# Designs tried in a protein design run: designed miniproteins, single chains, continued (3). Part 78

Each design is a single chain, and the fold is of that chain. pLDDT is the mean over its residues in the fold that is shown.

## One batch from the design tools (miniprotein)

Design m10881
Fold by ESMFold2-Fast:
Formats: C-alpha cells, structure tokens, sequence
Structure m10881 (fold): chain A 71 residues (1-71)
C-alpha cells in the first residue's frame, strides 16, 4: 500500500523536475516555479494545443488548408 503511494509521489517528483527543466530551457529567466504554477502552465498549454487542433481541423474541412500551411 505505502509502496504504491511512494511510487506515485516519485512519479510526480520526476514529472515536476522534467517540466521545470523544460521551462528553464525555453525561459532561463524564469524563477524556480512551484508545482501549482507548472500544473497551471502545462494545463493551459494542453488546452491551447486542443484549440489549435480544432482550428486546424476546421481549416482543413472548410478551407482545404494543407499540413504545410498550418506550420
């Protein structure tokens, strides 16, 4: 039981460290972000990607836009 919780906490810490490193690679001027801030940033990024995918789909369906033009 406790091993499962420890495994999940370790996975969270690894994910936190990976996200922290990724943000630092893009924005080295950013301070060390909290877990809450990173969660908010990545949640927002995921939502923006979803919106982008929806727009891309609409452009393909209504305007015949190719993948090349969506880059």
Amino acid sequence: MLEKIREELEARRKRFAERQAFIHSLRPDYPVLSEEQLETIFWTADKLIEIGDEIDRELREKHGVTDEQLR
Scores: mean pLDDT 71

Design m10882
Fold by ESMFold2-Fast:
Structure m10882 (fold): chain A 64 residues (1-64)
Amino acid sequence: ALAWNNLGLVYHNLRKYLEAVKAYVKALEIDPNHFDAQTNLGVLEIYSYVMGDKEALEAIPKKL
């Protein structure tokens, strides 16, 4: 979980938002209670919504 969350942060800093979403989702599939991954995915969801990044938004599971 931690490694996937850290990978998501790297992709986010590189402005690869779709890859960042996928990495955070992977962290949460392994550990659904991973607080940092939950928080980072939530921030990225708001950012993607505001910026109109539909591809990143569609990659975020609605069940988490």
Scores: mean pLDDT 72

Design m10884
Fold by ESMFold2-Fast:
Structure m10884 (fold): chain A 70 residues (1-70)
Amino acid sequence: TPAERAHQLLVQAIEYVKKAKEALEKGNYEEALKYATKAIELQRQAGALLGVDLEDGPEAVELKKKAEAG
């Protein structure tokens, strides 16, 4: 169902947030940016499937900004 697919996308987004945070802590800014961007993308796709306007996850947005600044 759309709800099951949205759940899978959100689980993947959480994993990408973890990878982005790990990459940022290691100074891998390009990789951190890639993972943070992917997490935001997955969150937006999940919102679309649920028919709700999900705000971009603040943690993923913050990680993306930090990666861009590094």
Scores: mean pLDDT 80

Design m10885
Fold by ESMFold2-Fast:
Structure m10885 (fold): chain A 56 residues (1-56)
Amino acid sequence: ETQEIFDAAVDISHAGAATLEEILKALEEKGYDPEKFRELVDRMAAGGRAGAAAIA
């Protein structure tokens, strides 16, 4: 699930991963799809802008 991948990425970040690439590599090593995490990050950024556009 998307939420599970995000939670795993947060845990990896708190464990000391300094860069996005390190987080993606650790997610892949744990058996998650790193592309799904990249899509989630992009979707969250797009969601913020889409909310502003909907108000206009």
Scores: mean pLDDT 66

Design m10886
Fold by ESMFold2-Fast:
Structure m10886 (fold): chain A 58 residues (1-58)
Amino acid sequence: MEEEIAEAVKAVSRAQKALDAGDYETARRIADETAQRLKHPGVREAVRRAVDDLLAEA
């Protein structure tokens, strides 16, 4: 669980950097790959939501 949370935080940070560069395809890919790697439903949903929110603001 703690390892999955750390992975999720890093993924969201990487997605934000991609969006800052105007590359929302990379941001979406990072989120999708991370969500598939994570087994905990709550962590998966948090990552999906965070990236969806970032994409909605883009």
Scores: mean pLDDT 72

Design m10887
Fold by ESMFold2-Fast:
Structure m10887 (fold): chain A 77 residues (1-77)
Amino acid sequence: MRKLPFVEPQNEKEKKLSKLFEEILGVSPVGTTNNFFDLGGDSIKAKKLLKKVKEELGIEVSFDKFLENPTIQGIID
């Protein structure tokens, strides 16, 4: 089975989400399967991220749903 340490954003939505994660966390690069909290995020930063995701991409994700899979891939399901 193939395991990649970093899954590069492939489409426009994933690239925009990666940039939002990078801006909020102050880290780069952010791959589509990287866990937001493992990258140094906290609940305040997560709520800020979800607000920006709604405003910039029109994707409404509750904090509880984000906690189920706190990754770019989890947002775009």
Scores: mean pLDDT 77

Design m10888
Fold by ESMFold2-Fast:
Structure m10888 (fold): chain A 58 residues (1-58)
Amino acid sequence: SLEKALEELAKKHGAKFTKIDVPATADGIPARTVYLLKSDKLTPEEIARIVREAIEKA
C-alpha cells in the first residue's frame, strides 16, 4: 500500500512519517488522510522523489 511504501522509504532516508486522519465536515467535505514527511536533511525535491517512488512501489 502507499502508506506502507511511504513509511518504509521515509525510514530508509531518515525522514519522519506522520499520518493525519481528517474527518468529514458538515458542509460536505469528505473525510481524508494527510501524509507528512519531515527531515532535516532532505530538500523538497528529494521528498517529492521519495513520494513518487512510494507511489510506484504501491
Scores: mean pLDDT 73

Design m10889
Fold by ESMFold2-Fast:
Structure m10889 (fold): chain A 70 residues (1-70)
Amino acid sequence: KEELKEKAEELLKKARELYEKGKELVEEGKVLEGIGVILDAIGLAIEARLLLIKAGLSEEEAWAKAASHL
């Protein structure tokens, strides 16, 4: 199921972008806003992991791939 893998890759890319933006916000002193964005990034990475598992990756492979984008 390539569609699920593509969707997971898009979510992981978005999660990484949000994580970087959240870090920038924290550095600017917008700590609460930055933490919120980082939590959103983690949520997307978890969703991507579930899609990768549905696509036929092992739990270990899906987790490693999701974590590598944070």
Scores: mean pLDDT 78

Design m10890
Fold by ESMFold2-Fast:
Structure m10890 (fold): chain A 66 residues (1-66)
Amino acid sequence: MKEVLERIGKAYDLADELKAKGQDETAERVEKLINEAMEAFRKGDYDKALELADEAIKVAEEGLKQ
């Protein structure tokens, strides 16, 4: 449970970094994945929430390399 919230927090931080670097489109995609992860978390689907949060982090990290 703490792990899901920590992953979501990390994804938010990376989305803010993407916006600071002018990668608004990638940041928007990351925020969409975060919103889906939050929805899964609220429904008690922690496995899906973790998977979506990890995908958000992956998309953000790949964006920051470009």
Scores: mean pLDDT 83

Design m10891
Fold by ESMFold2-Fast:
Structure m10891 (fold): chain A 50 residues (1-50)
Amino acid sequence: PGLSLEEVRELAAKGSDIDLSLVRALAGIYKSIGDDERAAYAEAAVREAE
């Protein structure tokens, strides 16, 4: 169980330091469990939020 891609994007879109930190942490977690697709999406969402 984890956040959907839409939920990840919503967190990044809020642009707060806390939300962006959470999305970055999730990207690392997704990558560590082999979910490269969600990891890449989370990284892209953080970049788009800037």
Scores: mean pLDDT 71

Design m10892
Fold by ESMFold2-Fast:
Structure m10892 (fold): chain A 95 residues (1-95)
Amino acid sequence: ASAAEVAEALRRMGEVLVEGARATGSPVVEAGAERARELLLEAAEAAAAGDYQRAAALVAEAMAVLVEAGRRAGLEAEAEEIVSEAVRAMAEALA
């Protein structure tokens, strides 16, 4: 995949996280997903610049932020499912 394709896939991943978080109705999970989306936008910028190590680190941080928000809200399983769906959306965008 090109740097531009990876960057676009990361942006799509962030959108899926926010959509999934809104479906939970939890303000804690929604806030976590919005922070995760900000990190994924930064990851997309890093990927577009060819800095894949920084992009990977930011993706890992984004996923950890969402899972931790889910844990705090008592919705850890739902947060893990949202992460899985976002990863699938990213993989689909790169196919």
Scores: mean pLDDT 87

Design m10893
Fold by ESMFold2-Fast:
Structure m10893 (fold): chain A 77 residues (1-77)
Amino acid sequence: MSEEEKRAVIAAVNAAIRKADEGYSPEEVAQTARDAAEKANPKSKFEVEARVEGDELVVTVTDLNSGKTVTARIALK
């Protein structure tokens, strides 16, 4: 990934971890992560999906300009 793509993904994952730790819904986590990614790389558009799988929140971040996808698993507390 480019450095800009890496920064956007890192921003999205960090925002998702913070919101998940605060007990927000998967939909709110996905929206917050998407907003963070687009703020970090405003030249791209992102799709973020979050779903609960057992004791984990699975967050998938897709850069719509490059088609690249990153998945992060966050332990739910």
Scores: mean pLDDT 78

Design m10894
Fold by ESMFold2-Fast:
Structure m10894 (fold): chain A 84 residues (1-84)
Amino acid sequence: DLKEYFDKGVKYLEEKKYEEAIEYFEKAIELDPEFLLAYKGLGIAYFKLKKYEKAIEYFEKALELDPDDEASKYLKEKAEKLLK
C-alpha cells in the first residue's frame, strides 16, 4: 500500500532513522513514480545524512513534478550552498 510505505518513511524520518526512511520512500516511489511527497522525503532524508548530492537529485525530481514547491526549492538551495 502506497500510503503505508509513505507513512512508515515519515515515521522513520521523525525518529531520525534516515536509512530506514529512505527504504520506505523508495518503496513508495516504486508503487507511484510520480509521488511528489516521497521524493521530498528522500531529499530530506539524504539531506539529514549530509549526502547533499543525493538530496539535490531528489529535490530536483520533486521540482519536476511541482516547480512551485517552496520546501524543495529552499532545501535544494541550502544543500547546494553546503557543497561549496
Scores: mean pLDDT 88

Design m10895
Fold by ESMFold2-Fast:
Structure m10895 (fold): chain A 71 residues (1-71)
Amino acid sequence: SEEQKALQKFVEEIEELIKWGEENPEATVEDLIKKVKEKIKELEEEGDYKAAELLREFAKILEEIDKILKE
């Protein structure tokens, strides 16, 4: 289904972000947010709009995490 394809694509993008984080241990949450926004743009260019929307929701969670960490 389209929902399963979007979820699978989202999971693949999260796995790439985890790998990037492991390779960049000095990266901040702000760096992660920037990386997520770059991936959103790539997904929209590919026509993966549902996966891009899921990743946008993930970026909102990262923005809240960043806010909490800076308190």
Scores: mean pLDDT 85

Design m10896
Fold by ESMFold2-Fast:
Structure m10896 (fold): chain A 106 residues (1-106)
Amino acid sequence: MKVTSPEQVVRIAAEAAKRIPGVDDELAERFRQGLLEAIKGLTVDEAAAVASVALTTLSYFVERQGLPPEEAVERALEVARKASELIKQGKDPDEILAEIQAELGV
């Protein structure tokens, strides 16, 4: 599905986060706000990579590790900020996604 703005990417990611057990509207809004801050200055494709990493991390911590959803959101936003900084330093978004998946053991 074609997205046209980084803000649209973040909105789609926040809606997807609501499908994760325990992520209510308030927590999804916190996730959206944190992602919006993390993706500042990124292109649509770079923002999509950061959002994908954050969603994967959030799902992993809630569904695989059994973390409280509020803590899992904070962990996912920390990973999103780290991924954004690596992209701004010129690292390939696909390499960042692979690295995070390796750290999560998936």
Scores: mean pLDDT 81

Design m10897
Fold by ESMFold2-Fast:
Structure m10897 (fold): chain A 64 residues (1-64)
Amino acid sequence: MEELVEEAIKKVEEAAKNGDYQTAIDIIRETVAKLREMGASDDEVAAAANRIGKAFLDAVEKAK
């Protein structure tokens, strides 16, 4: 599960660098769905989504 979250973070950082916000949203959505399929709890999914979202926002701020 951690590897999936780390991979999603890398992808949303690249999307932020390119200004591709739709791709970042799609990555977060797909990663959340995959974590649920792998048996992650609601709390684990929320924590992962928050980590990925924070990485995306930090990358957007850095790109300014």
Scores: mean pLDDT 81

Design m10898
Fold by ESMFold2-Fast:
Structure m10898 (fold): chain A 60 residues (1-60)
Amino acid sequence: RPATTPGQAALSVATARRYLEEGKYEEAIRHAEDALATDPDNQEARRVLEEARKGLEKAK
């Protein structure tokens, strides 16, 4: 994998994961979507997005 440093996707994933841990699913979804917009191949962002959507579904 190229070690490109802009890290916007990685930072968004880390932030989304933190919100997911706090149960703030809507915020986690937003940050995960930002990560995917920057890096569509980011499997971690997809995982966080799916978990956040599942959590939001349960919270409704």
Scores: mean pLDDT 76

Design m10899
Fold by ESMFold2-Fast:
Structure m10899 (fold): chain A 84 residues (1-84)
Amino acid sequence: SGAEVAARAAEAAAEAAEAEGAGALEAGAGAGLAAMAAAVARLAGELSEEALRGVEEANRAASAGDREEAARKAREAAEAARRG
């Protein structure tokens, strides 16, 4: 399902943000891919608005260089995607 794909992408984005030695570009790329997956799933009606907003917040945090916040928001978004 699109929600499961979005949840897994968000988890991967969290792992990228938490990874020691991974640069800001890799964390940003993970967050961007998760945002694309969430947008597609939302357009298909398979993702809640809450989960989409969570992924967008994670992407903004990653873009701001706040990797800890990006990881936290991405994990919250993955959980929200699995709930609805």
Scores: mean pLDDT 78

Design m10900
Fold by ESMFold2-Fast:
Structure m10900 (fold): chain A 80 residues (1-80)
Amino acid sequence: MKYTEEGKKLLEEGKYEEALELYDKAIEENPNFYEAYANKGKAYAKLGKYEEALKDYIKALHLNPNFEEALKNKEETEKL
């Protein structure tokens, strides 16, 4: 998924707000894009916005309950 790869690069570079904008566009095009919600959660967590991160991880898991990466990130965020 091109948006997912580009967003991961932005997250790695510390461009969290740009990553959020990219994932918001991906969600507008496909509201069932669970990977975009999970990556948006990662961006919020990096910004210290843990409540927003948790909400996005929960949305990702609601769309795909077997998405291990989102489950792991949700559990790590709940420890904060």
Scores: mean pLDDT 81

Design m10901
Fold by ESMFold2-Fast:
Structure m10901 (fold): chain A 61 residues (1-61)
Amino acid sequence: MKGALVRALVNVPKLSEDEVALLEGDRVEVLEELEGGYWRVRNLKTGEEGIVPKSALEEIP
């Protein structure tokens, strides 16, 4: 799903430098699919990039 636009289903806190904070409903771009069920994304509202659990995201048609 690289390059796909997805939505945050839940609030995601930033717990480390490699992570990105998301609020429920935020639109993000998938930059890279990683192992272990994580994706690197860009939050389109803040411009920040980082890793999040893919289970927190929903693909937007």
Scores: mean pLDDT 76

Design m10902
Fold by ESMFold2-Fast:
Structure m10902 (fold): chain A 57 residues (1-57)
Amino acid sequence: MSEEQRELLRREVELSVEMIKAAVEVIFTGDEEARKRLDELAEESERLARELEELLA
């Protein structure tokens, strides 16, 4: 596995953890800023997943 692939995988894991934290915040507080952050993190995760798919293909 390349260093580039490892870096992308590490970022995907980090994004997953942050999304879980944001989702918990939304569920328990209903904070609009947490909801926006969750949406932004989800969009970044999708973009990163596409880059990973391209690199692994």
Scores: mean pLDDT 79

Design m10903
Fold by ESMFold2-Fast:
Structure m10903 (fold): chain A 55 residues (1-55)
Amino acid sequence: MMSEEERERKLANFRAALESETTEAAKQTLLDVGRHDNADDPALVAGMEAAFAAT
């Protein structure tokens, strides 16, 4: 589905951003921004939280 493809792309971009950061505080900031910018898509936010937890 197009919504799944877009979510996958956003998650891939988010993971790349997390990998570029070395501090927990910087990664937390990326997650907070991601939650705010994507508050209308709880499934995407959940995926971002899972990606953050995996780092």
Scores: mean pLDDT 78

Design m10904
Fold by ESMFold2-Fast:
Structure m10904 (fold): chain A 70 residues (1-70)
Amino acid sequence: GVQEAVDLMTQGNKAFNAGDYDTAIELYKQAIEAGKDNPPVKRAALLQLAKVYEAQGKLDEARKLRKEAE
């Protein structure tokens, strides 16, 4: 649900800020699934995941996620 997605995004943000990109990706993917029935929450999680891929230089993957968030 929404609260689960928010909690997962918070954990993902901590992992991303620590440079643990693999953990951040997993947590943001879980947040996308938990928020799937709430468009604003799903969008927020998709955009956070896109930022991780951009940090890794995976620009094509990031672009696809940003397009899905539109």
Scores: mean pLDDT 89

Design m10905
Fold by ESMFold2-Fast:
Structure m10905 (fold): chain A 110 residues (1-110)
Amino acid sequence: MVEEAIELAKTGNDFDVDFAMDLANYLYKQGKYEEAVKVYEAVVEARPDDARAHLNLGRAYLKLGEYDKAIESYKKALEIDPNNQLARDNLIEAYEKKGKFEEAEKLRKE
């Protein structure tokens, strides 16, 4: 499943990449966060400007306790879609979990 999902993302066609994203979302819902990350990374490689792909990758990193990677993914999602409140809220949470309270407060004021 994971290897097949990665190969689908590598085709670069919209149907296969969308299907790979759906498989990554399914893995995430099963708590298979490391496997979900591998598929989301392949989706992000195929669609670097997909804010939702970066958001979902960040959420999977957050579940793994990889806060720096989660922060980078959420920042990229907000760079692509600045009005994405979910990405902003998740970035605030990631900063708080890392102990970066000043950065979290700056985002709350915006």
Scores: mean pLDDT 87

Design m10906
Fold by ESMFold2-Fast:
Formats: C-alpha cells, sequence, structure tokens
Structure m10906 (fold): chain A 56 residues (1-56)
C-alpha cells in the first residue's frame, strides 16, 4: 500500500511537475478512491489532469 502510494506519487510528480509532497497526498486520495479530490489538489498545485491521475 505505502509502496504503491510512493510509486503513484513519483509518477504524478514526473507527469505534472507537482511538488513531491503534494503528489504523495494526491496519490493517497487516489488510493482511497477519491479521484475528484486528488485531481482538484493536483490541478491546484501543478495542473495535473484527472486523466493523468487515472493512468496511475
Amino acid sequence: SDEQIEAAAEALHALGGVDRETAREAARLMHQGKTEEAAALAREAGGVSAAQLAGI
């Protein structure tokens, strides 16, 4: 679980230029099924789309 969140955070950071800390929080929300909240957080911090998040 933590390893999956870490991997997702790394992918999100690479894709959207989002700060690693914010990427990790977005990855946690994704893991919880809160895709809308994750997308909103990532968009706010670095402009990552919901489609990019869904690809993780």
Scores: mean pLDDT 68

Design m10907
Fold by ESMFold2-Fast:
Structure m10907 (fold): chain A 66 residues (1-66)
Amino acid sequence: SDEELIKKARELMKKGNELFEQGKYDEAIKYYEEAIDLLRKADPNNLDAGVLELQAATNLVIAKKK
């Protein structure tokens, strides 16, 4: 279950990063928010999910400061 959540979150982050590189910050934010929502459903002790959530949150904050 966590493996599926992490895989989907990584795909969402990839799409968000592609949009960010295109300057489409509002669209990128939506993908980062969806990735964070999925990762928050993972086990709190899952370090891979925690690291990925931190990366998504960091990118989200940067995108909001456009």
Scores: mean pLDDT 86

Design m10908
Fold by ESMFold2-Fast:
Structure m10908 (fold): chain A 98 residues (1-98)
Amino acid sequence: PSELEKKALEVQMEAGVVEVAAAVALLGGDEETKKLAEEAIKKAREAIEIAEKGYKLAKQGKDKEAEELIKKAEKLVEEAKKLVDEAMKKKKEEEEKK
């Protein structure tokens, strides 16, 4: 497989891990934590879809188009990670206040 194919698969796997982490944050969270976790899940799922399209384009030798989609997916994964971190921080703060 090409480096772009490998990168697309890596981004898809990372987005999947973030989606699971967001789902865990959604469990037993308050309304604010749930809202952050739901947004993270949406971004992670979008990243998976875009990374899958990037992988398909990379397999077809459309490297420029594949690279653009992979970069977009990477940005969505980073945004989702930040939302998960914020959700986990909110959950910890609420646990400390009770």
Scores: mean pLDDT 82

Design m10909
Fold by ESMFold2-Fast:
Structure m10909 (fold): chain A 60 residues (1-60)
Amino acid sequence: KIEEYADLLLNDPQAFLAKLEKETGATARLVEEDGQRGLEVSPELAKKLKEVGLAIQDRL
């Protein structure tokens, strides 16, 4: 479940975004700053992403 989202984010960020938009109805987009990729999201979607494992400390 959580690993599925993490795997999509690493291997296919576009599919990850499409899945989140379909599940939450919120929008997200990829941004690039100084050669580093980031994700720009609404506050509601940011909370969802944290739960799904993008910044998960309870998984380590």
Scores: mean pLDDT 60

Design m10910
Fold by ESMFold2-Fast:
Structure m10910 (fold): chain A 60 residues (1-60)
Amino acid sequence: SEIAEELAKEFGISLSQAEYAVELAKTHSIGEASIRFAERFGISLLKALDMIVKARKLLE
């Protein structure tokens, strides 16, 4: 999706990682999505929060 492509480009992550972030942003609260993303990919919670917040904005 265009949203996943934009996230991948902005945060320097794979398209597959970005697609997962978009799916989490659609189906979970910002807090839950951020925790799940951080745990799955071994990144900081702050970085995951920035990515999920951006995904949520792009979905609006």
Scores: mean pLDDT 85

Design m10911
Fold by ESMFold2-Fast:
Structure m10911 (fold): chain A 72 residues (1-72)
Amino acid sequence: GEEALALARRALELAERGRRLLAEATTREEVLRGIGLVLAGIGDAVEALLLIKKGKGDEEALEILRKAGFNF
């Protein structure tokens, strides 16, 4: 559904931003920000998967999660 798709897209965005920050990090504060974004993305990915599991499979949402690196 729409909610699972929205969560999957946000998970992708957060994971990509977090990984970019971690790759560019030169300070402790930058590392913590990058980790925080990745963790937020994981939270969204888990919520999207729970919605998909309870409903019909959302192939588009699953594909977006896979692109984000969440290949559970």
Scores: mean pLDDT 80

Design m10912
Fold by ESMFold2-Fast:
Structure m10912 (fold): chain A 60 residues (1-60)
Amino acid sequence: MKGEIVRAKKDVKKQDEKTLELKKGDLVEILEDLGGGLWLAKSLKTGEEGVVREDDLEKV
């Protein structure tokens, strides 16, 4: 999934300093698989990088 573009299924609020904040429908680029259902991703809307949960994302 590295380099893949996926979409946020729901709003994701910042939970810690590493969490990527997302709004439902935001597109993100997957940068790294961190394991345990967590990915490092970049928001295409804001350019911010952070950790997202696999189950909060869907393929487009």
Scores: mean pLDDT 79

Design m10913
Fold by ESMFold2-Fast:
Structure m10913 (fold): chain A 79 residues (1-79)
Amino acid sequence: MEEAKKLLEKGREAFERGDYESAKEYFQKALKLLEGETTPLMAEVYTNLGRVYFKMGDTEKAKEYFDKSVEINKELLKE
């Protein structure tokens, strides 16, 4: 969990610098660590990946990741 949080932080820092490729790599590594878990961190990673793809002009992929974030949040509400 702490390692995934660190990767998420590094990804956000890269995104703020306009380094979308590095941001994508950090967020994908965080996803790998959280794979199979339904957590708020997973939803946050999907939202950030959606933002990265949107900035890179890949609106289809951005939508896919935003939809995944919504689905995780929906599952969290169901418990």
Scores: mean pLDDT 82

Design m10914
Fold by ESMFold2-Fast:
Structure m10914 (fold): chain A 67 residues (1-67)
Amino acid sequence: MEEIKKEIEEKLKKIVEDAKKNKDKKYIEEKKKEIEKFLELGRRSLPPEVLELIEKAVKEIEKIGEE
């Protein structure tokens, strides 16, 4: 799980950074949906710590979209 956790963490960081750079409403909406879907699929398999990271990323992207 260590490697998977790191990969997820890195992916989430890149998505959030790209959302901040892009500021495109459509891009932000698409990435939010992508991460939300990943969170839903992961709820049965991923540990709570990883789920929390994904949830934080969703909220961060949502905040970027609100600006």
Scores: mean pLDDT 75

Design m10915
Fold by ESMFold2-Fast:
Structure m10915 (fold): chain A 88 residues (1-88)
Amino acid sequence: TTSNNNVVSNTRNRMNSMTTSYNTRMTGMYTTMTNVRNSYSTTTNPTTRRSLSGRMSNVVRHMNGMRTFYSSRVNNVVSSMNNVLSSS
């Protein structure tokens, strides 16, 4: 039906928006990680190296959290769509 086509279209648009947002955020984190790694590789100051090591660990933790969050959102959107289509 037209209603089912609208549900599919709306879900596709939502998925595209979520994927674009996720890719933008992840690209930003990869850039930050590259900059921190470069700083770590070029510094000879032990205190600065420890600080940058901690920062790298924080970025990795944030990236892993973002991957988990995105996966959960995708699953929720798909489940919501399937529930609506099954109820229709």
Scores: mean pLDDT 82

Design m10916
Fold by ESMFold2-Fast:
Structure m10916 (fold): chain A 61 residues (1-61)
Amino acid sequence: SVAEELAEALKARDFARADVLMTEFNKKYPLTEEEDNALSTYIYNKDYEKAAELVLKHAEK
């Protein structure tokens, strides 16, 4: 799934791939304001494992 591919890219620090996948992820699984803020905070803090977990959990809703 797009969410699984995005999570893998984030964990791998493949930001070029993650950027493309983020666009597709947001089209299929629009984030809430709270989730978008949390994801941005994790990425800013370089907590890519938490960022990947959030992406996967959101896609399951």
Scores: mean pLDDT 80

Design m10917
Fold by ESMFold2-Fast:
Structure m10917 (fold): chain A 76 residues (1-76)
Amino acid sequence: DKVRERAEELARKIDEMLEAGVVDEELAKLLRELARTYRELRRIMEEQGADPSTLEGMERAIEYTELLAKEIEEKL
């Protein structure tokens, strides 16, 4: 699944930046893109009949990712 692969790649890059202590506009953009990708993935999974607990987990991940992006943007 292209959307899942994209989410994993974005998450990996974000993790690398966080490990390196890089907190900049690029990190905020990547977090926004990850949240957007998670929303696409959640929609696809919902259409394919994913269980409610999986969809709830995705919603929490999206919310957390968006909150983190907002926090970083406010510090720039």
Scores: mean pLDDT 84

Design m10918
Fold by ESMFold2-Fast:
Structure m10918 (fold): chain A 64 residues (1-64)
Amino acid sequence: GEILEEIRRLMLEGGASEEVAERAVEALSKGSEEFKQAALLDLRYLLDRGRRDAVVAAARALAK
């Protein structure tokens, strides 16, 4: 869906590898719409603050 593609782009922009971003998005795809929206907002907030390491950490946590 569009939201999952946007989340993937934000993770890659933050410095996550393609493999990590793909696994994280796969995990998110199984969640609620509210969870996906919250993830999108949180990742956007972290990138706006220059918190790239936090974006990568979040993507890795979801990819487990």
Scores: mean pLDDT 86

